# Designed miniproteins, single chains: the designs that were tried, part 104

Each design is a single chain, and the fold is of that chain. pLDDT is the mean over its residues in the fold that is shown.

## One batch from the design tools (miniprotein)

Design m3824
Fold by ESMFold2-Fast:
Structure m3824 (fold): chain A 108 residues (1-108)
Amino acid sequence: NFASEFANKYKDLSLEERFEILIEELRKLGAEEVAEKLRELGERYPDQISLLVSLALAILEALKRGLPEETLLQLLEALLNEDQVEAPALYREITSESNQEISKEKLK
């Protein structure tokens, strides 16, 4: 599991430092717009950094599996617009294979 490997490798880093590493990894994959929107979410929800690290890991894993950047951009737009219905549904779709769950309550 990429998330577990990442957590073990960077266990001594802060959540903020891990988030920056994940943003850079997304940029290296050419997912510049996804990386930019994740940074925007981090600026809007600095108290949700743990959730944002989990989201960034799930997005990076989804891109590595060949999910289109377009689907991930739809999720990030829904989160930025505080869409309590679409954002959790899209997140579940993206993370279904990773067994990662983020409850609707954690997005607010």
Scores: mean pLDDT 71

Design m3825
Fold by ESMFold2-Fast:
Structure m3825 (fold): chain A 73 residues (1-73)
Amino acid sequence: SLIETLEKAKESAKRIAEWARQQGREDVARLAEEFSKLAEEAINAVKEGNDEKYKELMERMRKVDVELSKALR
């Protein structure tokens, strides 16, 4: 389901943030935490049936994912 997909994304981001902090990579940790927060907001938007909010949050998540990918290079 969509909520299960978002929950997995949230969990993955939390694991990345924890790993990054253990490595002293606060830049990566902050981006991963932001992604996790956006995923949680997206889950809430889905539960509320707010399609416009969901679309906005998915676009924000995409942008953070790009920055996180750059930071991990």
Scores: mean pLDDT 88

Design m3826
Fold by ESMFold2-Fast:
Structure m3826 (fold): chain A 51 residues (1-51)
Amino acid sequence: MDPRVLDAVAEALARLRPGDDFEAVLRAALAERYPAEAERLLAEFRRAAGL
């Protein structure tokens, strides 16, 4: 998995609150850090997660 995805997942988990949609939080973290690559990195995460 791309290290940028792993870093964004760690950040999303740190931000995650009860009731949050994890994928939405992860998308926001990716868009903040890597706006041009966010959708590609999210797609890589989904593929690696078996989605």
Scores: mean pLDDT 79

Design m3827
Fold by ESMFold2-Fast:
Structure m3827 (fold): chain A 80 residues (1-80)
Amino acid sequence: VEELEKRAVEEGDESAIEPLIELLKDKDPEVRRKAAEALGKIAQEGSEKQKEKAIEALKEALKDKDPATRVAAEFSLLTL
């Protein structure tokens, strides 16, 4: 998750966003929470296209069954 975040933010790699969006569907709630946090950083610091994709993915994370993942997505969207 952190490695994909670095690729998206530091290298401007749009291809790193799709794997992070897939991690939002992971079976492990901690992985989903970390993916939401990483997408939140991309939404703040990424390119215009990366920000649009990250924001849409965070909106989906708001519907997550895990409260910590929902809180991470909400906080990320509020800090934009």
Scores: mean pLDDT 74

Design m3828
Fold by ESMFold2-Fast:
Structure m3828 (fold): chain A 70 residues (1-70)
Amino acid sequence: SLKEELRKKIFEVSEATLEVMKAHVLLKEALKDPNASEEEIKRLEEELEELVKRTQELTAEEKKLLEKLK
């Protein structure tokens, strides 16, 4: 059912959002650490960018499911 699909999608969006928050915290901590390498910071930036992209895709899917219900 559309309601069941929407519930699952809301959960996926919530989980993805938490991963973005975790990645953001790690990047922020690395930027404050004078011992953090530029390579490490770049890796964390790339990981955050990919997670943000995934969250945007999931949010778009959620919006499409919501449009089908209303």
Scores: mean pLDDT 86

Design m3830
Fold by ESMFold2-Fast:
Structure m3830 (fold): chain A 72 residues (1-72)
Amino acid sequence: MEELKEVIARAIQRIAEIFRGRESRVHLEVDLEKGKIRVRAEGVTPEQREELLRIADEAKKAGIDVELELRE
């Protein structure tokens, strides 16, 4: 349980770094019991999308489901 919380915390930290200064344009929903993160964001650049996809892939390998709802 603590290991999964650490994975979630690192994913949230990385997502926060991507949207630093634009936190109002991103919404995070976290379900710790199900190991799920939902990310809704607007004004996403191609580079930010690529980084979010990497974060989602790494989290999935660790047993955390990441759902991305991204708009430019």
Scores: mean pLDDT 77

Design m3831
Fold by ESMFold2-Fast:
Structure m3831 (fold): chain A 88 residues (1-88)
Amino acid sequence: SAKQLEEALLKAAAASAEAAAKALEAGNTVRAAFALTMAVATANLAAERFGSERARRVAELAREALKALLAGNVKEAIELARKAAEEG
């Protein structure tokens, strides 16, 4: 069903955001950037396809985490990635 697909995409986005936070805690910024990019893409798909407000929030938080990471703000990136994982 549409609800099952929406939930699967949200769980995938949240899992990618969690993977990003763990990668950052381990000092792997390259892996974290890939994981955050996947979280943004997956959450955007759920938001666009289903109008999911939760997915839109996950995408925004993951995008903010990626911006923080690119600016060198690793601690902020971890906090935002964890918040994205908790929203999904």
Scores: mean pLDDT 89

Design m3832
Fold by ESMFold2-Fast:
Structure m3832 (fold): chain A 76 residues (1-76)
Amino acid sequence: SQEEEMEVMRRVAEEAAATLSPEEREILRLVEADGLSQREVAERLGISQATVSKRLRRARAKLEEGNERARRAVEE
């Protein structure tokens, strides 16, 4: 059922989010939820834009892998 598929996807997404470090989670939240640019995040956290870009890319890759895994789990 679609409800079971949604539950599996939610569970896999939660597992993917759990693989993020606290810093990766914070950077992702500031960019994706709060709408800050990478420059603004760098200024706020006192780190370089290159560091923000690298960590954001890693965080997004972890979530993308989780999303692909979730999609494969519900598609036969």
Scores: mean pLDDT 75

Design m3833
Fold by ESMFold2-Fast:
Structure m3833 (fold): chain A 71 residues (1-71)
Amino acid sequence: MEEEFEREVLLALAEIQLGIELSDPNADPKVIELLQKAVDALEAGDFETARKYLEEAAKIDPSYKSLAEAV
């Protein structure tokens, strides 16, 4: 139950950030791509892959570092 709950929370946070980036005309397309891949990985329950994509996003935009560390 707890791991599933954490996955749902992380997925919701990643989806919210992806939605914000998609709504921003100045968003970096690479960050959007990495967030989409992270969301897909979280939906599949692949936390290792999700973390890797969030860490790559954090290299471009450091604001994603906390989300990557939470996974």
Scores: mean pLDDT 78

Design m3834
Fold by ESMFold2-Fast:
Structure m3834 (fold): chain A 68 residues (1-68)
Amino acid sequence: MLFSREQVEKALVRLYLEGKITPEQANAIGKKVNEYEELSGEQFREILLESGVSEEVADEAVAYLKSL
């Protein structure tokens, strides 16, 4: 399943507002996400992990994205 950039940005904003990622992580993830028009849950998860997000938080983000 592919998700729009808008859906992925909603998931990213939620993580930031919940204090689960740093401003630096949010900026790095946002730049990578902006290279894509659509992302799979696995691609989003990989971007989160590469940006230093924990597996637990990355899995929560993907679960939230799938609920949108």
Scores: mean pLDDT 82

Design m3835
Fold by ESMFold2-Fast:
Structure m3835 (fold): chain A 55 residues (1-55)
Amino acid sequence: SPKEKIEELLKKARDSIRAGNAQEAGRYGKEAVELAKKNGMEDYLIELAEKYNVP
């Protein structure tokens, strides 16, 4: 589902931040934002990003 894909992308962004890979984190974050916009799920993205500490 779109929710599962957004969560996977944010988890990857979080893991990249923890590893010190800011460029990789930015790529995953951007993909999550685009997917959320396409599916009208920006509210879900915001809540989930707060949960995973992804900017």
Scores: mean pLDDT 81

Design m3836
Fold by ESMFold2-Fast:
Structure m3836 (fold): chain A 93 residues (1-93)
Amino acid sequence: TLSLDQIRARIASIFNQVAAQGSYMSKQTAFDYLVQISAIVGMDFTVIIRNMINSLPGSYISKDQFIDIVRRISARIPDAAVRQAILDVAASM
């Protein structure tokens, strides 16, 4: 089981990788990062992530769209401390 500090560090690492993609990333790249976030928090959000990404037009998503999906999946995390940790990292991006 990961500590809150370990969750924050791993999520921050993913956000740094997302930042390195520039203004846009492919839907597949975004899906892969979001599934990694899901795994870090011990949840399986694969179906909901796929549906959210597929609802967006085109083949690419912006950083703002990525952050919006992160906020939406965070709302589904039962642990309020874990949810807040992800939102804090997302807000610093």
Scores: mean pLDDT 84

Design m3837
Fold by ESMFold2-Fast:
Structure m3837 (fold): chain A 55 residues (1-55)
Amino acid sequence: AFAADVALMAEAGRRARELLAQGDRAGAKTVLLETADRLSNPALAAYVRRQAELV
């Protein structure tokens, strides 16, 4: 569901920001990519994968 995907993205974004603050770019990228694999909406999954590339 779209609402579930949005909630998953919000939590992943929070975790990725915390990992980046700790200097863990690899961990942040992994969290984003794993989240993209769990998203049911393919457009949101593509968006999150694109964000992972920018980390």
Scores: mean pLDDT 80

Design m3838
Fold by ESMFold2-Fast:
Structure m3838 (fold): chain A 113 residues (1-113)
Amino acid sequence: NIDEAIEAYKKAIELKPDFAEAWNNLGAALKTSGRIDEAIEAYKKAIELKPDFAEAWNNLGAALKTSGRIDEAIEAYKKAIELKPDFAEAWNNLGNALKDSGRLDEAIEAYKK
């Protein structure tokens, strides 16, 4: 149950408000429930607490893309890849965002990774 997951992550944050992973997990649960703006804020909090959190940057990109903020999504995916160059999911997400923005040559190069 996604609502139970959201409450569990909120409880984890009450116990450890500086735990970047809990904020990242809250963001994922909020995104799944369609609460995209709240998911974006949770992912931003995770990144504020842990700027080298590649997974949170990738998740922020996905939420930004869902909200129609494609250029910001591309930058978030690029940051995830800068932090973790072997992050296959982030490369695939970057390729999809580049394709959706009409940057087809760049999308092809991203998909090759």
Scores: mean pLDDT 88

Design m3839
Fold by ESMFold2-Fast:
Formats: sequence, structure tokens, C-alpha cells
Structure m3839 (fold): chain A 63 residues (1-63)
Amino acid sequence: AKELTERGRELHRQGRYEESAELYEEALKLDPNNEEALRLLLGSLMRAGKKEKAREVIEKLEK
């Protein structure tokens, strides 16, 4: 999980937001309660323009 989120952060810094979001989604499959990974996923989805998936992540974070 931690290695996937670190790799995702590296891709996000490179502007590869879709690939970054995929790595955060993989991290969440391993640990669904990881709020940090949810927040990182939201950021990458917003920058990638995936508004529908971003809304789903927002709902999970608001609870």
C-alpha cells in the first residue's frame, strides 16, 4: 500500500494524473479505509478531469 501511494505521488508530480489515480485505486483495493490514499486519489482524478469518479471519492471522504 505505502509503495503504491509513493509511486502514485511520483507520477502526479510528473503530471501523469491518470496513471497516478490508477496506483491510488490499487492502494485502496489493499486498504479501503486509507483516507490518505482517498485524498491523493481525489487530487489526481480532479487534475485528470475524471469528475464522476472524483465525486464518488468526495462522498467517501465526507463520511
Scores: mean pLDDT 78

Design m3840
Fold by ESMFold2-Fast:
Structure m3840 (fold): chain A 55 residues (1-55)
Amino acid sequence: MAEELREKAKKLLEEARRLLEEHPDDPEARLEAEILEGIARIYEGVARLLEKKAS
């Protein structure tokens, strides 16, 4: 479960990076990338909480 969330976070970060690389001067792409990074941080946070409960 926790690893699943980490994998989802990683994919969101990859998508955010791709947006910034493809559209570096687009403020909408920057905002979308920031949203994806925020969601990824939530997934990582939940994964850490689950791992702390297990070990």
Scores: mean pLDDT 80

Design m3842
Fold by ESMFold2-Fast:
Structure m3842 (fold): chain A 64 residues (1-64)
Amino acid sequence: SNAEKAEEIAKEAEKEATRHIVEGKLEEAIRVLQEAAKKAEELNDLETAKRLRRGIEDVEKILS
């Protein structure tokens, strides 16, 4: 289903973003999460997109 596809994209993006955060690459982590959120929105999984957008906000708090 589209929800299963969105969740798989989100899980992979969250893993990649975590790797970037550990490496101090906060802007790259935000970019990865933004692309995944856009894909989740295209798949009409708004809950997964919202979770990813919250992840972006959490990384932005570290950056500021």
Scores: mean pLDDT 86

Design m3843
Fold by ESMFold2-Fast:
Structure m3843 (fold): chain A 72 residues (1-72)
Amino acid sequence: APELSPTAKRILELIKSGKLEPGQKVTASSLAELLKVSESTVSRALRELVAAGLLEELEDGDVKYYRVKESA
């Protein structure tokens, strides 16, 4: 498995606990507020999870969202 930062592991725990459900869209800003870390720290963690195949990045207008991948 790819090496995950502590922030990426915290986001993964939100997925495992059901607080972040498959198909739910989240932003780096909302996760930064929830986790009380900088938006840049969360953005890096989200990129790690996308690279690991655990999240997908999608765009709605000018806002980037991240969604838990179903199956795999």
Scores: mean pLDDT 77

Design m3844
Fold by ESMFold2-Fast:
Structure m3844 (fold): chain A 55 residues (1-55)
Amino acid sequence: MKEEEERRKKLRDEAAKLLSEYGGIDPDTARALVETLSDEEIERLIEGLKKAKEQ
C-alpha cells in the first residue's frame, strides 16, 4: 500500500501506548523503542500486550 508509512505510524503509536500502559515504560522511551522495530515485531508486540490486557 502507498500509505504503508501511515500504517507503520499507527502501529508504532499503538505499541508505544500499550508498552506505557502495561510495560511500565515512559511514553517517550516506549515510542523510541517501537521506532527501532520492524512492522512484524511491532505487530507481535501489540498481540502480546493485548493478551496481557485481557487478563
Scores: mean pLDDT 75

Design m3845
Fold by ESMFold2-Fast:
Structure m3845 (fold): chain A 66 residues (1-66)
Amino acid sequence: AVFRVTTTQSVAGRTGLVLRLLGIPGVEVEQIGENEFIVTTTLSDAEAEALEAELNAIPGVTVERL
C-alpha cells in the first residue's frame, strides 16, 4: 500500500513520526515536501488499514491512501 501523509506538526513531532514509521518492517518513507511524505509499505491490507487509522488518529496528521 502507498499513503500520502501531510502533517502540521513541529519539527520534533515530524521527526518522531518518521522514526516511528521507519521502525515498522516493510515501511519506507520519502519526503516530497516540507510537511508531506510518501509512505510505501509491503504490509498486508489489514495491517495497512490499521496503520492508516493510527496515523489519522495523530493530531495534525492527515493520511490519504493512494
Scores: mean pLDDT 79

Design m3846
Fold by ESMFold2-Fast:
Structure m3846 (fold): chain A 71 residues (1-71)
Amino acid sequence: AAARGAAAGAAAGAAGDSAAASTLNWEMYKQAREEGNEEAAELARKGAEAGKAGDSVTAAQYARQAYEAAS
């Protein structure tokens, strides 16, 4: 499920919706943590922080990296 969350976060960030990207990346972070994937969790956390700061491009990039780590 972490990969699904990361894909949604990447799509939101690519669309310029930094708030949605932040929220979806935090959901991905929680899922990756529960699955024991620390690399995907850390990438999703960085994406969520970038999205909260209004940097939708960086949020999308971290979400894509989290997706790759979770896949």
Scores: mean pLDDT 75

Design m3847
Fold by ESMFold2-Fast:
Structure m3847 (fold): chain A 81 residues (1-81)
Amino acid sequence: SNLLTKIRQIQKWLEGALKMAKQLGDEVTAEKLEKAISLMKRILDGDWSALPEFIETLKELSKSKNAAVAELAKFILKLLE
């Protein structure tokens, strides 16, 4: 479905951000991105109980010192409104 396609695109964006954070040695941001990706995989598998923790993890990522990661997290949060 169109919605599932958008959710899978969010997963790809988060995986791209994780690769970037790891290349920069930003272990704190990388750990939070790995958590967000894990929660997103649970949602894609039908476990919607992961959604509140996913939103909270994105809120934490929106405060990241990595501006690109922070802006991505803010963008995803707006898509979920």
Scores: mean pLDDT 85

Design m3848
Fold by ESMFold2-Fast:
Structure m3848 (fold): chain A 81 residues (1-81)
Amino acid sequence: MKELLEKALELVKEALRALQAGDVERAIELLKEALKLTEEAGAPETIINGLKTAIRLLEQGDVTAALAAVHDAIELLEEEL
């Protein structure tokens, strides 16, 4: 379980780096993989919903709001670990 959350955190950090580089498609892919791992780990609903929100915002083209959601997800994952 902890290993799944550690992997999810790494994927979310990679997604943040992808967004900073302007690679929205890669960021969405990484966040979807992180979401799957957090669901498998039974992570708190706040983390799961945060990742779902970040993905939705990116799919809608709201990169600024998505960056905030990704930062929040990193903080929540670090606090859970």
Scores: mean pLDDT 86

Design m3849
Fold by ESMFold2-Fast:
Structure m3849 (fold): chain A 73 residues (1-73)
Amino acid sequence: SLEEAKERARRFIEQMRKVADKLPLTDEEKQKFDEAIKRVEEAIDAGATPVELRRAVLEASNVLAEIIKKAFR
């Protein structure tokens, strides 16, 4: 359901924030990550479809993945 998708998205962004808090982010990485998280929050608030929520979450996940790759080079 849409409500389940929204709850999963909220839980997932909270988990991503916890991971980011443990990483040495540059100001640029922090801004990019915060903007990606904001897009997920905006999609939830706008009543986005599950497909749109999935896209926003994947975009935020990709930003975090790039930061992780750089941290463990």
Scores: mean pLDDT 84

Design m3850
Fold by ESMFold2-Fast:
Structure m3850 (fold): chain A 67 residues (1-67)
Amino acid sequence: MGVEHARQAIAHLEEAERALKEGDYEKAIEHAQKAIEHAQRAEALGLDTSDVIRRAQEVLEKAKEGL
């Protein structure tokens, strides 16, 4: 359960960072939000995903500036 959420968090973070680099700010925001949601669920199940949350929040900040 927690491993699946951690894996989904990383996958969405990778998509968010890629979308940000491509200038697709809406897609970057959507994937960054999903990364945070999955990372928080993984943390509730005992996994440390604080780096994923931090990186996803950075994507959100930068993408919102680009809108």
Scores: mean pLDDT 84

Design m3851
Fold by ESMFold2-Fast:
Structure m3851 (fold): chain A 77 residues (1-77)
Amino acid sequence: MKKAETAYNLGLIFERLGFLDMAAAAWKIAGDLYEENGDFEKAAQAYKRASELYEKMGYTDLAEQWKKRAEEAEKKA
């Protein structure tokens, strides 16, 4: 859990600093780690944030990928 929380906090920090690509990567890592720990609700939230940032940056394929991953995690929550 602490590793997932660290990635989550890094996502918040990078987002506030305007490092959107690093923030999206951190959110994706947080989602993966929360999912491995069975915390599907937090995984879905992290994947959704990553998807939103990728969409904002114009990475449409990555945004759709992580949006779908968030929806799959929500079904398991």
Scores: mean pLDDT 83

Design m3852
Fold by ESMFold2-Fast:
Structure m3852 (fold): chain A 55 residues (1-55)
Amino acid sequence: MAAYEELLKQLEREYRAAKLGKDQADAMSKYISAETREAVYKRYEEAGAAYEALK
């Protein structure tokens, strides 16, 4: 149980960080490369999916 709770908290932190990164990329879209934007979006989707799957 404790290990599961720690994992859930870690995934939530990663999801929040990825969400902020995505919002930053959207705000800076004209100043960043398409590759950078794709990487940020992929991280956001992966973090969100991992968090939703575990909880």
Scores: mean pLDDT 78

Design m3853
Fold by ESMFold2-Fast:
Structure m3853 (fold): chain A 74 residues (1-74)
Amino acid sequence: MEEALALAEEAARLLEEAIRAVEEGDLKTAQRLANQAREKGEEAARLSGSRSLLDRVEAGVEHVLELIRQKEEE
């Protein structure tokens, strides 16, 4: 549980960094950070067996990917 929570917290921090990278126009860094957050979220879900932790991380990753997509279309 504690290890899974730590991974989820790391994923959340990576997602915040990814959002800042999108705002700065560094879409490659944002994509890399979002991918790292997904990996941490998947690992956290695997360790905890908790879908709620995975759902929260996945929602954050989808938000970042949507921001990247919007920037790429413009």
Scores: mean pLDDT 80

Design m3854
Fold by ESMFold2-Fast:
Structure m3854 (fold): chain A 112 residues (1-112)
Amino acid sequence: EEKKKKAKELLEEGKKALALGDYDKAIEKYEEAIKLDPENAEAWLNLGEAYLNQKKYEKALEYYKKALELAPDDYKIQALAYANMGAAYREQGKFEEADKYIEKAREYREKA
């Protein structure tokens, strides 16, 4: 679909903004991508990462959970989502919860 092609372009623009530290622009582009292709787990994962970088941990965790739900068989997305959830909990001082998700991330990385 044309919408999915546009969503992919917006996702790439968001990734460029994220790499430059422009988290507001990254969020804007990822939200536009999600409006066009709401089932793209990578877009939800990247949206969570942008919020994590802004220290908006509650929103980051919400969007990582959405990515996990949409891509249960994508071990790369599963590993990245769990790793980022671990980082979010660690930054909040929730070390026991952080360790749990870091261990899940390791398990999924081993699955390729």
Scores: mean pLDDT 89

Design m3855
Fold by ESMFold2-Fast:
Structure m3855 (fold): chain A 69 residues (1-69)
Amino acid sequence: TPPAEGRRLVAESVLRYGEEVAAQLPDPEKAQAVLDAARRMSEALLNGDIETAEAAAKQFRALVAEARA
């Protein structure tokens, strides 16, 4: 698979997962924050910006943990 196609598939999977997680959260502000982090991660992956993607992934995990606490 060409690198660009691989990045697209991963980016799509990340965004879909973020949407599924956000849909399960009762707090709309926390759901939006999770979606925003997933979108940033997806966009960074599509652009090949690994450092930004890693930072967004860390933020996504922290936001999900906080929303479920």
Scores: mean pLDDT 80

Design m3856
Fold by ESMFold2-Fast:
Structure m3856 (fold): chain A 59 residues (1-59)
Amino acid sequence: MKDELVKEANELIEKLKPHRPELAERLQKMIDIAVKNNNLKALERIVETLKHLLEQLEK
């Protein structure tokens, strides 16, 4: 589960980078902190935020 969330988060960050590089960098840092702390709920929230941002950008 954790590894799957990390993989998904990284894929979403790569999609966000060409549109919002500074925001992608900030969210990547948050992912790294959540992974270090084994905070699965934080990882899920970051993934949800990334999906929402990408949905709005790709409209």
Scores: mean pLDDT 80

Design m3857
Fold by ESMFold2-Fast:
Structure m3857 (fold): chain A 62 residues (1-62)
Amino acid sequence: SEDEELARKYTEEIEKVKKEFGNSPEALEKIGKLRDEYLKKTDPELYERIEQARKKVEEKLS
């Protein structure tokens, strides 16, 4: 299915980042962006809820 193809591509891109950057801060940043793009395509409503929750946490900590 289309969702299976998206999941496969997401997993492959994560593996490439891990091979190239290991467990570095650079890898964490790139993996975070890949996760966000995957969520936007597969579950945009969940992505919006996570972003709203993140902003509220940032407001509390700032």
Scores: mean pLDDT 78

Design m3858
Fold by ESMFold2-Fast:
Structure m3858 (fold): chain A 77 residues (1-77)
Amino acid sequence: EIRERAQELIERAKKILEEANKSDLPEDVKQEVIDYAKGAILAAENALASTDPEVAERYVQRAEELIKKAEELLKKA
């Protein structure tokens, strides 16, 4: 479950990066979306690298939080 969730979050974050880069968003908002998406990828990758299930779950939750923030900003465009 953690592995599948982390992989799905990486894919979602990559799609967000593509959408942000092609968007007509203001540069400051665009950069914020990109930063959230990159942070989500890093958190999800850390979850995949973690041998401790509790640590992996925290990283997945962090990635989910960052993706929600990025998606919220994209929707307000």
Scores: mean pLDDT 83

Design m3859
Fold by ESMFold2-Fast:
Structure m3859 (fold): chain A 59 residues (1-59)
Amino acid sequence: SAREQAEQGRRLLEEGRYEEAVEAFRRALDLKPDYSEARLGLAAALAGLGRIEEAQRVY
């Protein structure tokens, strides 16, 4: 489910696994496009990768 993908993304963020976190949050948004938690998580993961411009666009 979208929630499970977002929860996985959050754990990957805590582990510093930013690329995998981006994938998990994008899967959550594919399932539920209006999912604020997943959008914020995606922005955080992109910022962790130094992809600041992309992070600002999804925020």
Scores: mean pLDDT 85

Design m3860
Fold by ESMFold2-Fast:
Structure m3860 (fold): chain A 65 residues (1-65)
Amino acid sequence: SLTEEELKKLEEKIAKLPKDLQEALKKNWEFAEKLKEAKKKGKEEVDKVLEEIEKWIEKEQEKEK
């Protein structure tokens, strides 16, 4: 399971994004599914998925310019 600290960090990152990017994240079912699979494998896999989400956010911001 996600720790409260990990969940808070993710929420803070999402809250700092523009609304359109927040909605895009919620529509990205691939990340939701990866996160569910990672939870079954353990905390280390969850951390990897969270890092992947962060990198994806960075790339999406670059696309908007």
Scores: mean pLDDT 66

